# Ledger of designs, part 107: designed miniproteins, single chains, continued (4)

Each design is a single chain, and the fold is of that chain. pLDDT is the mean over its residues in the fold that is shown.

## One batch from the design tools (miniprotein)

Design m15714
Fold by ESMFold2-Fast:
Structure m15714 (fold): chain A 58 residues (1-58)
Amino acid sequence: MSPAERLRKELEYALSQIKDEEKRRELERRFNEALAARDARAAMDVLIEAGKLANESK
């Protein structure tokens, strides 16, 4: 599995735990834009933010 595929799966898992649909869509859009721009740091920042929101939603 490529690094990008692994990051996408981790994002999808985190997003599944976020109750706010608008926040999920915003984070997914930002992640896709970061990957399209080949901005690995921006993609990681989105993943970290999604993980924090998922943990707070417990």
Scores: mean pLDDT 78

Design m15715
Fold by ESMFold2-Fast:
Structure m15715 (fold): chain A 83 residues (1-83)
Amino acid sequence: MMKTIEKVSARSRHPGYTDEQVIELAKNAKNWETLYEHTMPDGTKVRRERVDLPDGLRLNVGITTWTEGNTKTITRTVVAEPV
């Protein structure tokens, strides 16, 4: 049985939003643009995505996926910034 571990962290650089609000916005955001996607020699997958939301808010997400044995770890880091 494959075990999946998901970790999400956020940092808001926008004074109108908290880190927790940024996590919720990222979950509900649509039309993400993939800026970069690469698989490392060790099998680690790295993806960077971005979306611009109303009211001058930009979300940047770094996603790292690592699989070892029957465990898959997905780490998402969200940074919100004004535009």
Scores: mean pLDDT 81

Design m15716
Fold by ESMFold2-Fast:
Structure m15716 (fold): chain A 99 residues (1-99)
Amino acid sequence: SFREKAIQAGAESMVETLVTRFGVEPATAQRIGDLFYQSEKAKLFDGDDAKAAQLEQEVYDLLVEEVGEEKAREAYSAMTSSYVGGVLRVVGDQIDEEL
């Protein structure tokens, strides 16, 4: 589905940013991407803010373990920007194709 393509593009962009810019181990970067997606789903589709907050904390904790506390905030900001950018690129491509 289109939604699956958008989410996949977002996750791939996020994983690439973590691996390429921050040196995160690829398997851990993929797990961070999966946890972030689950957090977004819990918040936006399930209305479970407590679960979303817990998953988001797990994402941040993994970033601290991989890149250190000082870089974790920068990595989190960069990965979330990459996720949004990846999603918006797929959305934009689809809109341009339909117009």
Scores: mean pLDDT 78

Design m15717
Fold by ESMFold2-Fast:
Structure m15717 (fold): chain A 108 residues (1-108)
Amino acid sequence: MEVEGELTVRVEVYDADGNLVARAEIRFRGRFRLLDSTLNGEQLAVPAPEDRERVLRAVGEALSRILTPEQQELALKAARDALDRGEPVASVVTDDLAIRITLTGRPL
């Protein structure tokens, strides 16, 4: 079931030892489907098709705050591929960093 509410795009960057070294978050109002899964107490969401480009724009903005251009390209591709599969989480692992992008939703 699609609902209207607050969508949160969260980008978390971990070092090789698994320590959180950077985080960025963008929130906006949109339409989404809630999944029966949670991450850190927040319900995972998949955007309605009409809000897909808004989510990708929010992902790009969040990535631009904390990552290099090369890392942004890899992470944005992973996010786009995840959205195309209807997945609320995208992950990229390199030799130096792990990047996780998560989409959560809260009905309003």
Scores: mean pLDDT 85

Design m15718
Fold by ESMFold2-Fast:
Structure m15718 (fold): chain A 78 residues (1-78)
Amino acid sequence: EELEKKIEPLLKALFDPDPEVRVEAARQIGELAKKVKNKETLKKAYDALVEAGRRETDPEVVRAIQRALIEILNNLSK
């Protein structure tokens, strides 16, 4: 699955030591979440974003994670 293969490295990048990498990972996950049809992949991304958000202290990364979570929840609702 093309989109699922793209999301896997981004889920790992959410825990990168560089906050710029974490911001970009969260933003890309949010964009991919609009297109992903597999609900298990969306749930996995949701769980990873929640875990990353609990550990996150950078306000820009927190905002990017929040936006990605909204996109996943919107997709899971339809």
Scores: mean pLDDT 83

Design m15719
Fold by ESMFold2-Fast:
Structure m15719 (fold): chain A 97 residues (1-97)
Amino acid sequence: SAFDSLSEREQRVLLTITRKIVVEGKGAATPKEIAEELGLSQATVSRTLKRLAEKGMVEKIKVKKGKKTVTYYALGPKAQEELDKLLEALKKLEEEE
């Protein structure tokens, strides 16, 4: 599947977004939130998200708030097609047993 073709880092970033959106009920995730949760630099997360967007796994959303633009990421069409697989992979990561 497209998910299995991802690097370990790409899988971890995508599964973090999947949990925030599907499990926690958030509409989208920010690169900063993902970086803080995974202990990665914002630059590393942003680069990973660009690759995931190119693969259709995430969708970049820019929201203008006054003079500032905030960048969010939602699940892309290929991630939505594989949602059951993403949820299974997420459960395996969260089940220590």
Scores: mean pLDDT 84

Design m15720
Fold by ESMFold2-Fast:
Structure m15720 (fold): chain A 66 residues (1-66)
Amino acid sequence: SMAEDAERALRAAVEAARAGDGAAASTANWHLGKVGGTREQAEEAARVAEEAGLPAAAYASRLAGK
């Protein structure tokens, strides 16, 4: 289901951001939007990326669309 895909993408984005992998975090954040992730999930991923010092990944999360 799209909900399971969104949860997987959110988890991948959070883990990548905490590991300092900006490219993986940006890719996961973009995918979150494409698999029907909610605005709240996108904002959560963006906040975690900003806290990890990855502003490009946070920006990618906010640009992701459905």
Scores: mean pLDDT 73

Design m15721
Fold by ESMFold2-Fast:
Formats: sequence, structure tokens, C-alpha cells
Structure m15721 (fold): chain A 71 residues (1-71)
Amino acid sequence: SPEEAARRFVESFDNLEVAKTAAKWLVETTPGVPEEDKKKYIEEIDKAKNFEELVKVVTEFLTKYREQVFP
């Protein structure tokens, strides 16, 4: 599921700031995402205060762009 994929991705990093950097890289490198949506998700990633908030943002991104992330 997108939530399980997001949790596994985020929990693979021991540090929130490193996890945020990786999540931003995922958003920036996913093909077919409009620039407005990239900016929106990057801003939401920056606003995440803990791992659970970051998992929620990444889950939403993976739900919307599943086919682009997992071709």
C-alpha cells in the first residue's frame, strides 16, 4: 500500500532531516509531476515536524503519483 511504502521509505532513515531530504529528492525526480505539485509537496515535507507527519505527506504523494513512482 502507499502508506506501507511511505513508512518503509521514511523509517529507513535514522534522522528526520535526512528523511526529508530523501523525500524531497523523490518528489523532484518523479517524472510527470507538475511543477506546482512538486513545490506544494516539498513545502509540506519542510513543514513536517516528526516522522509521522512526514509519512502522511509521502503517503499522499505516493497515492496521487503511484504510476509515476512505480512504472
Scores: mean pLDDT 82

Design m15722
Fold by ESMFold2-Fast:
Structure m15722 (fold): chain A 90 residues (1-90)
Amino acid sequence: MEIAKLLLELAEAAENGDVEKYREIAEKLAELYEKLNEEEKALVEEALREGEKVAKEVYAKQEKTRENYLKSLAEGYRTAAKKLEELLKK
């Protein structure tokens, strides 16, 4: 699924602090999301909720630095991508 690939690319851009690439990937992700049907949107939302939960848990355990924030954000997007791929196999 293209959205899962974009979530992984978004994680890489976040980890590297590449604001321009992050913006480009986020725009592509938004455009693809709008074209999804209700069932597919629900799967993406479930995956993103799991990713957000993991990002918050990772960030809560670390010093509140920009580097740790970006790493936590990246871990959240990787978790969302993995969860989305798992949901699509059902």
Scores: mean pLDDT 81

Design m15723
Fold by ESMFold2-Fast:
Structure m15723 (fold): chain A 84 residues (1-84)
Amino acid sequence: MGTTAAMQSLNVDDQVEIILKELEEWDKLIERMGAVSGETPLKVVKAAAEKRGVTVRQFIEELITKNKVYTWAQVVYEAYKILE
């Protein structure tokens, strides 16, 4: 397993910005590739945040602080769990 120690050493706001940027970059890549599914990592995270009544930034911040989530992939996984 890779270590997330570098991510853990950042303040929460910086961690949120990095994850949000990674989610946005994946959405842009999927859009550029002509993905027909309409379901992107950022859309899944937005849907989970709306279900909780929070902003996307607050949703990511809560996952970092409460669940020790450090990667965009873990944020998407947690979003899917909420949408079930």
Scores: mean pLDDT 73

Design m15724
Fold by ESMFold2-Fast:
Structure m15724 (fold): chain A 88 residues (1-88)
Amino acid sequence: LLERLEALAERAEAAASDPEALAAVLEEATRLAEAWLREHAPELLPEVEAKAEEMAALAVARGMDPEEARRLALGEAVLSAVGRLLAA
């Protein structure tokens, strides 16, 4: 997982001049991290989902589109949870 996320980070850096490609890489990283979390720590999913909803609500309150807010919040919550597990 960590190696694959690192490879995606390098792809994001290479795609920095292409917003569409950068968004695709970020979504791929989110899906990869979510799949890993579901396999290795499914017990944390309710807490991750709750945090994602809280962050999405804050983003919507600040003017972000609800669908985009939920997508970005889920990504941040999932990647944060995976990072904590890998650091433990």
Scores: mean pLDDT 75

Design m15725
Fold by ESMFold2-Fast:
Structure m15725 (fold): chain A 108 residues (1-108)
Amino acid sequence: SVESLVTTLLSDTVPISKRYEAADKLIENGHVDAILKAIETLLSTPTYSAVKLDVVNYVIEKLVESGYLDVVPKIEKILLSKLDNEIWRNATLSSLSGLRKLVAEAKK
């Protein structure tokens, strides 16, 4: 189910490879709104984790590579909303820079 895939994607006790697999399945089945909510949830946690950042960056890259360019403005809004969060500021700036590069490449 979508709920089970989202739970897997958000779980810090699940290996990163299984979290990526859950992201792939959500994106391939068009559950883009669930992915956007998951990004917001991960970036709203009170604790920074390199694994959480890796998951966020993976789902952003996979959305762009899968042709969901129409949701890029929504992703940018989520990332920009986290710039005032000191825990996530540098990570979200890096993700925003990466997103802009991915979009530029996808439009070629």
Scores: mean pLDDT 81

Design m15726
Fold by ESMFold2-Fast:
Structure m15726 (fold): chain A 87 residues (1-87)
Amino acid sequence: MVDTSDYDVSKVAKMSVEEIMEKFGLSRKDAAKLLLFAKYLEENKDKPKEFFVKVLEEFKKEVKNERVNAIAQQLVENFLGEKVVLK
């Protein structure tokens, strides 16, 4: 089972690219994209839920890596405290 504490947006936003690479088993390029995503969510934490759904949709369109996209979705779901359904 996935430890939800590993998908804390505030924690990920404070990590280095190297720490994200080690923690999630990502390439430097994918880890850098995920770090920027987490920082962007943290900077916009007071926005409505619809904002985070849209940001996740845009991230998935740019990053066509299933593993990275699954991690990004888990970060958003953990941050919102609910499941996110995209169309």
Scores: mean pLDDT 77

Design m15727
Fold by ESMFold2-Fast:
Parts: sequence; structure tokens; C-alpha cells
Structure m15727 (fold): chain A 94 residues (1-94)
Amino acid sequence: SPDVYVIATALELAALQQEVQAYEQNPDNEFIKNELITHLRNLPSTLRFTRATLPDDPLVQKISQEIVQQLRTLAENHPDPLIRSTAAETLSDI
């Protein structure tokens, strides 16, 4: 169902936002940092699959653009250089 992919894409955005917030609250927690890095590295594959499945869905496009904007914010502004570089690499793969 198209709705399943829209929901999945929205959950990806929500998970990314939650993981960023969790890391900002616990900047010395290597587990939280590694979870965020792993999610960032997996995003290009997830977004390519969703876009290939629903290329003309306006909600998928809007949420994907919001994910891209979050990645740009991380790449430019995050205090951790590894998070910045990982977000930049993720953007280049999208």
C-alpha cells in the first residue's frame, strides 16, 4: 500500500530527529552516537527504495526533502566532526 511507504518515510524522519536529540542530550554516549551514524549511513538506500517505489507521491517527496534538510543541518552545524562528515557523505549518496 502507498500509505505504508509514506508512514515508513515519516517514521525515518522522526527516528532521525529523535536520535539527533538523544545524542545532543548524551554527547559522551558512544552507543547513541553509533546508532545515529548507522542510521545516517543507511538513509540513502532507504530513500532510493522509497523514491523508486513511489516516485510521484507528493508526501514522500515532501518528507524526503525534510530528511535532506535535516542532513544539511547536521553536515553544516553539528558539533561532532564525525556526525558532520557522515551526514555530508549521506547527502552525496542521495
Scores: mean pLDDT 81

Design m15728
Fold by ESMFold2-Fast:
Structure m15728 (fold): chain A 92 residues (1-92)
Amino acid sequence: MIEKPSAADQAVRDRQLRLLYVKVKDPEAYKKMLEEARKMAEAGTPNSEIREFIERKIDEIIKERGKSREEAVEEGEKIAEELLKEEEERKK
């Protein structure tokens, strides 16, 4: 359907895959990151600063696990494919 995603679309996809990687591989760090982001929002921090905080924390967690950004994206894609297969098997 889509002929080719733009560089911006690819950047959004890469962020989602890195987030998925962290959520699955380090759920405790993911929860702490979301809790800190929530407290920033409650304190009236601008959405741009909260997004920068989340991006930085995701990269820190990936690095602590000994992975590059590219490796986290690749593993995130594999996780997404497995979740899609599980969802298809659960639908009738």
Scores: mean pLDDT 77

Design m15729
Fold by ESMFold2-Fast:
Structure m15729 (fold): chain A 87 residues (1-87)
Amino acid sequence: SSAEESLIKLGQELLRQLEEVGASDREMALVLASFVTMEKDGNIDDQIALADALTPEQVRELVEKLLSGEITLKELTDALNEQLARA
């Protein structure tokens, strides 16, 4: 949907700006987790749990790949959901 495409664009721009201002890995992880939880219920506890499942190295790699277009937000969401299901 056009709303989904707009949210993807806004999320990518937010991640770019956060990286530029030197945001923490935890702040970036929480933003990444918000995209996954939006498809379910947007629950803050679920966002925190998912963000805590990511290492700083994983956060950096996922942000870099998402901003470069190497992965889509959908692929990111699927990967994080799979990781959460295994944890």
Scores: mean pLDDT 71

Design m15730
Fold by ESMFold2-Fast:
Structure m15730 (fold): chain A 66 residues (1-66)
Amino acid sequence: MEKIEEEVLRMVEEILRENPDASLHDLIGMVNKRVNELALKHGLSTEEIQRLVDLAVDYTEKLYKE
């Protein structure tokens, strides 16, 4: 797994841990915002941003259901 993918997954886990009462919709919004901020910092392409957003959203949904 690429280093940035690991950073994204850790960020998702942190957002869920710090926001235990948040709805799935709110969590997805927070995750999407943080992934875009990270992508801007690293100068990522549109394709890489979309891939990371999809990864982060899927992981958020998986953790929320458990």
Scores: mean pLDDT 80

Design m15731
Fold by ESMFold2-Fast:
Structure m15731 (fold): chain A 92 residues (1-92)
Amino acid sequence: DVEKRIAELREEYYRAAARAAELLERALAGEALSPEEIEELLELARRAAEALTEAHILQAEAEGRSDLIPEIREKGRETLERDLAEIRAILA
């Protein structure tokens, strides 16, 4: 069931994004994150990007728009690269 899988991926994205936002808010407030929390934050960003990209791919396939998959994958990679650069800049 593709609709169920898309919903599960969106839930995974939401949970990862919420935890990442919590860690980023603490860093932006001037808190020094531990090395373990920094590793968690970077991993959460990767998992969120992967889950959202997979959800978009499954939706495109379900809509008969498999022609969009290369663009979806590229946009996902670009978004992750920007997010990771922003995280590193905040933690610098």
Scores: mean pLDDT 88

Design m15732
Fold by ESMFold2-Fast:
Order: structure tokens, then sequence, then C-alpha cells
Structure m15732 (fold): chain A 80 residues (1-80)
């Protein structure tokens, strides 16, 4: 389904972002996070344009959970 495709894109993007930030300097991490946020915004825009209201709300909840988890994991690396 379109919902599953969009969620999969977010999961793949999150994985790539985690891998890219693993050996990055703080300055490089900021650039990677900016790129991540830009790509997530594009996926959200696609979801808004392609999904109905119920599908959009459900998909957005899952996207937020993946994004929040990804950002938390990156933040923990910064604090170590």
Amino acid sequence: SKEEELIKKVEELAKETLEKTKNATPEEQNKILDEFNEKIDKIIKEAEETLNDEEYKKTMKKIKEIVDKTLEEIQKRYEE
C-alpha cells in the first residue's frame, strides 16, 4: 500500500542517517540532520497529497515515532 511504501522510505532514510552520523563530527551531524529533515518533509508532503485523512493520521503517527527514535539515538551519541 502507499502507507507501507512511505513508512518504508522513512525507515530506510532513518537507517541511512544513523549510519552516516556514526563517524561524523558534530558539524557534519548537523548537515546530515538538516538533509534528513528536508527528506522527511518531502515524504510528509507526499503523504498529505496521496493519502486520505485516516491513512494520513495513522502514517504520520508512525513517521513521528521513527523520526523521534532516530533523533534520540543520534542525541545519545552526542552526549557520550
Scores: mean pLDDT 82

Design m15733
Fold by ESMFold2-Fast:
Structure m15733 (fold): chain A 69 residues (1-69)
Amino acid sequence: SVEDFAEQARDAALEALRHARRHRGRPVHITLSGSEEEAKAAREAIEEALAEGDPESRREITVTVKVTP
């Protein structure tokens, strides 16, 4: 479901923050693909989760959310 997808996206963002904190200077890329609704929910969940992280860790993380037609 959209809710489950958003939850997984949030967990991925939190994991990326932990990884970035341990591996400074190593970029982390999160790529997600889903429907327009899933992509929107995932983007919101990721932004909320990343806001909890320190600025340095956030700068190492690149998020790409793709909408499948």
Scores: mean pLDDT 80

Design m15734
Fold by ESMFold2-Fast:
Structure m15734 (fold): chain A 98 residues (1-98)
Amino acid sequence: SEEEKKKVEEEGKKILEEAEKKSEEIIEESERRGREEGRRAAEEARERTSHLDPGLAESIGLMAGIAAETEELVRGRIESKELLKKAEEEVEKLKKES
């Protein structure tokens, strides 16, 4: 019926909107964690190499920080995409069961 179609569309819209909101929260959290992990990795790398050359230690720290931050950002994007894909699959299942 037309009423059943409207209910399925409304439920599907809510699932997608909730997934999009959680996806944004995952990305924001990954950016926050990336900054924290990057800072920690940079500090640890500088401390480990400071006895060799202070200038080289600074460069190694910068590279380690970028690598650690990038890993967290990539992780967040993967989690976000998987969440959205699962939501799309739930909406498809609802349409098939109606």
Scores: mean pLDDT 87

Design m15735
Fold by ESMFold2-Fast:
Structure m15735 (fold): chain A 67 residues (1-67)
Amino acid sequence: EKVEKAAELIVKGKIEEAEKILKELGLTREEFVEIVKAVNRYLFQGKYEEAKEVAIEKIKEILAERG
């Protein structure tokens, strides 16, 4: 649920709120910036569903690598 909420906040441009949630989950600033860059690629194309899915997938990948 926190992952989905963070992804929604990124898509809505609430970057500071999203970063706070992801920092609590253990993500670094660099990892957060990479997620935002990936999301913005889809947002610039008007692909809001894909933008949200990319955010969720990237967050889950990073958390899985942390163990």
Scores: mean pLDDT 82

Design m15736
Fold by ESMFold2-Fast:
Parts: C-alpha cells; sequence; structure tokens
Structure m15736 (fold): chain A 125 residues (1-125)
C-alpha cells in the first residue's frame, strides 16, 4: 500500500540518521518522493544544494544546503510525516554542518537552530 511504502521510506530515513549516512537518508527521501510527488521540486533543490556543497564547501553553499533541506523538513511536516523522521533529517544536516565548518560562526549558528528545531519536534512526539 501507499502507507506501507511511506512507512518503509520513513524507516530508511531514521536508519540513515542513526548511521550518520546521508546517502541512506537521500534514498529514503527518493522513496518518499515517489509516494508524495509534491516533494519532488523541493527534493531536487535539496539534492542540487548538497551536490554544490560537496563540490565547493563554502559558507554560501553550506547555508544554501541547510535552507534547502529545512524546506524539505517543513514540507514533510505539512504532508503528515512523523516528527521523529523530520527531527532525524534536521539533526543529520546540523551534524554535517558542524563537522565540515567547525570554525564558521554563521554556519555553526544555523546548525544550532536546526538542532533546536529537531529538539522541539522530538518533545512534541
Amino acid sequence: SKEERIREAEELILQGGREKDLYVISAGLSQLVRELPELAPLAARADAALDALRKNPSSENAIAFAEAWREVARRLRELGVSNEVVAALLEMVADLLQTAFPDDAAVQALAAELRAEAARLRSTT
């Protein structure tokens, strides 16, 4: 069923969060896009931002990456995806930014905002 396939995609995102594996999270997001096509333009933007960040790890690309993936998280919430899944996505983005940009105050502040949002989502789960 559609609901079963969405649940499997959500489980894959949670697995990626536990393993700290962005490829597993991206695979889960791709499965969600098949069942929730409204996500397609936001997922494409998020993938493009991640690709740009990997090719050029600049503060500008890190901010664009965070904003694109935060928009995906917001849309997932609107579509009824669980707060646990959305929190795991935000935590992975924050972890990546803090690890890759330890000395960039603006990127670190943005990562902290994403962590705070994830914590709020978990407290309402």
Scores: mean pLDDT 86

Design m15737
Fold by ESMFold2-Fast:
Structure m15737 (fold): chain A 78 residues (1-78)
Amino acid sequence: MADEKIREMAEIRRKLNPNSPPVEVIEANLRAFYDAIAARAGPAAAEAVLDRMLEEARLELEDPEKFKKLAEERLKKL
């Protein structure tokens, strides 16, 4: 499950930034990041972070204007 989400995120990052490393390199880096969070906060927390990151990446790819508005709204709440 997590491996599939990590792969999808790597593919989205590659599409959003053409200067990105190959998908396999991005995937390996995302896996290391996931494993680091799982070690520190547990696998449920790591999965929640991955789900959040994937949701944001999908939104940026599908609707960049909506993503920008949500980011601006979050900044206003700080």
Scores: mean pLDDT 78

Design m15738
Fold by ESMFold2-Fast:
Structure m15738 (fold): chain A 88 residues (1-88)
Amino acid sequence: MPLSEEERLVREAALFALAFKEVYPDMDLDKVIEELAKRFGLDPEAIRAEVERLKTRPELYRGMAIFLKNLLVKPEQFFDLFERLYAA
């Protein structure tokens, strides 16, 4: 079935968080998930479940990690970039 906008945003949040963690390994992934959930009105448990699913298929977020690495996005710019790409 087609995903709702909320379900799409949860999937994009999980993908983006994992991609950013790949570029910045010292980033606290759980804190990033909680902040994304808070900022965008998402269920943090739904994001965590999608993160676990995506970890079995790293190819799905490594393309985004390459994009973020080339863009030289700093950790503090993460949420602003996510909003511009997915929540606008």
Scores: mean pLDDT 75

Design m15739
Fold by ESMFold2-Fast:
Structure m15739 (fold): chain A 97 residues (1-97)
Amino acid sequence: SLEEERRRRAAELSARAQQAIDDFTKKVEEYIKNGDIEKAKEAMEKGRDTLVEAAREIARLTNPALADEVARGVQRWADELLEEYIKKAEENKKKLE
């Protein structure tokens, strides 16, 4: 059915987005471990933008009316995580000094 095909496509996009998140998280963790706060911030911001766009596209396939609301929710969540990771990176840099 068209609904099953739409759900399958959404699942495929979700899996692809999860792989991208895993790859970006690994890169951010490497920068944080090395005390490279600026590169960690840049990687986190790029990952946030990718995640927000993926969430918007997935939402468009499942409930288009909520796509922008879902994207805004993911952006707020990602921004909060970014602030937490920046704080952890600064603490790790201080410990490496």
Scores: mean pLDDT 75

Design m15740
Fold by ESMFold2-Fast:
Parts: C-alpha cells; structure tokens; sequence
Structure m15740 (fold): chain A 98 residues (1-98)
C-alpha cells in the first residue's frame, strides 16, 4: 500500500544519500536530502519511515564530518521526534552542506 511505497522511497533515498556522503559528493547528497524533505513535507510518514529517514540522515551527517548534527538526528530517533521536527533537522543538514 501507500505506507509500504513511502517506506521503500525513504529506504532508497537513504541508501543513495549514504552512498553520496561516503563518496564526498555534496551535490548528490543535497539533492537526495531535498527529495527526502519533500516527502516529509507532502506525505504522512509511518514511525518506521521517520526512523529510517533519521538513521540515514545521522549516518550522512557523520560521514560528512557534521558530528553535532549526527548526534541531534540520533537523539530525535531515540525520542520519537515528530515529522515536522525531522523536516527542520533535514533543512539544517542541507544548509550545512551548501
């Protein structure tokens, strides 16, 4: 269903994002983050989809040397942050990579 399709989209974008970050490709990472942000702003996410987005963003931040943001994403996951709070953190990550 739609929830499964959204979870798959988040998983796919997350995998691409981590790969881009590992390669140091800031432009590709920003593009993937912008697509993930659009999904968070336009679609209702399951808690599992939100958790996957947070995990991918945390690993991306860590790979790109943004340790403080990585910790904030991990804490958001542990605390069950709202979709709106996750979107705000993704905007901060995008800005940090620009």
Amino acid sequence: GLLTDLALQVETLGAFLIMAAALGDRKAAIKALEQLLELLETEEMSPEAIARALEAAAETAELMGLDELAERFRRAREEGASQEEVAELLRELIEALR
Scores: mean pLDDT 85

Design m15741
Fold by ESMFold2-Fast:
Structure m15741 (fold): chain A 101 residues (1-101)
Amino acid sequence: PSKEIILMGATLGTIAIQFSVEAKVADPELAEVLREMLELANEAANKVHKAKSVEEALKIMQEFIEEVRSLAEKHLSPEQQARVQKMIQELEKLMKEIKEK
């Protein structure tokens, strides 16, 4: 695997840990949504691990971000949406850096 694919997988792993930690201290309704987002992060990480190209990995990452944002918009308050967006910012930054190479 390329360095870019390894870095994207590692960043997804970090986000999964953040979702898990936040879920433990959140109210029950927010915790349920965060656990669903954790499942999406784990699924995306598995798909990225199997990606045959950097372009395929970037598409998987973009789909993950879109799914997480969709869940946040449906189930979370604006303040909770901002917290989730902060957690995925590192992934968006990495994707931008990879696309600009």
Scores: mean pLDDT 82

Design m15742
Fold by ESMFold2-Fast:
Structure m15742 (fold): chain A 65 residues (1-65)
Amino acid sequence: SDEEKTEEVLREIVRLYGRILGLHRKGLLSDDKYKEAVELYDKALNAKTLEEVEEYLKKMKKIYD
């Protein structure tokens, strides 16, 4: 279901955000990329559709790569 898919995508975002936080704390990620990730995380938590949350995950993956 879309509800189960949304939950899975959000879990992936939370895990990825945690990794991004770790990189920033170690000085391995720029402040600009970190700020972008924080904004994407906030938007993902307030997303109303599966499509929106999938787009935020894609953008967050780009920051981590």
Scores: mean pLDDT 86

Design m15743
Fold by ESMFold2-Fast:
Structure m15743 (fold): chain A 60 residues (1-60)
Amino acid sequence: MSPLVQTFEAAIERAKKFSPENRKHAADSLEITVESAYKMGLISQEEKDYILERLRELKE
């Protein structure tokens, strides 16, 4: 797993402690960042899909 994916995982773990509104905003911001990282070739499709699924869980 790349250092960048580990950074996203750390951000998700911190966001779990936020209010529901703040968790949704954090998830939306991270989703944009993850999509950008994938388009720039910094993470694989599998890593992108994994993080996006975790962000979906964070919103619900």
Scores: mean pLDDT 81

Design m15744
Fold by ESMFold2-Fast:
Structure m15744 (fold): chain A 74 residues (1-74)
Amino acid sequence: KALELFAKNDPEAIELFKKLAEESDDPRYRLALAATYARLNKLDEAIKVYEEMLKEDVPEYAKEAARNAIKNLS
């Protein structure tokens, strides 16, 4: 069941959120991009996106979400 759920994750979501994150300053798109990497078992890429956000001037809710995600993926 776990392997089947990973196989059903759509890599098109990465391209969509990557484009939205590049075109928008909204940190929610970067959070969605990182979460999509994690869902596709690309944990190193997910953690990298979250760590990059912690170094950026983003709202505290976004930093809190990134910190919690890194803790859960570690």
Scores: mean pLDDT 73

Design m15745
Fold by ESMFold2-Fast:
Structure m15745 (fold): chain A 73 residues (1-73)
Amino acid sequence: KREEILEEMRKKLLEAGMEEETVEKIVEALRKKDFLKAGELAFEAVLNTKDEESRKKMEEAFNEAVNKLLELE
């Protein structure tokens, strides 16, 4: 459910090369339902990523998790 979605996102973001500290901040923001802060953190991480494929994977993982979390509300 909620924790499963967050764990899947964490795993995918780490696999895409996002720093663990940033992933933890995004997970915590989403756990608090602070979608604006989570989006800001994800956007900053994507901007700092040079590899196009990694950026795409980060965006996909984040958007998938947000959509699933919103469906739970």
Scores: mean pLDDT 83

Design m15746
Fold by ESMFold2-Fast:
Structure m15746 (fold): chain A 95 residues (1-95)
Amino acid sequence: SKKRLEEIDKRIKKILERLKKIKEELEKADPDNIPIQELLRDVEEAIKAVEEALKEKDPKKRAELLKRASDYASQAGFFDISDELREIAKELEKI
């Protein structure tokens, strides 16, 4: 339903805001801190995938993009965000 898709959009946007805040905090780190620069790269890839998901109209393709974002969030150690993205992807696959 349209209302269900709008509620999913709000959840995805909330996750995007959380990822952008994490990026901003990681960007405050010393550029020579290689572990943090690797985390920053993973978070930036997660952000790109979530932004692509928000532009995608096909629920199945959207789910694939959110699974990609979930994998990057997991690699960066943000398991709560990873789990939320996977849950939304599973909901989209049922549509």
Scores: mean pLDDT 87

Design m15747
Fold by ESMFold2-Fast:
Structure m15747 (fold): chain A 98 residues (1-98)
Amino acid sequence: MKITVKVTLNNLGDSGTYKVTVEVYNEKGELIDKKSATFDLKAGESKTKTFTFNIPEEGKYKVKVTATNLETGESVSAEKIVDSKDKSAEINVDFVTK
């Protein structure tokens, strides 16, 4: 079966190239799949991307999204538990410069 994860990255930090990594874990904490994309984002810009994952069975999955500024190495992360019955999830990530 498939789960779709819609990730919106809001860049409240500096303009640059950002790597978004999405990791899906099962209830046992085993990594099922990992996907990433890179975005060129200006300060104050937002971009959305949908990631599709094949999952082996029904259950609860932990979706972890990490956004990393490739120039500074700074990262932020957000996590969400997704029930396979919902088939989709939306995760918003705000990247704030420290």
Scores: mean pLDDT 82

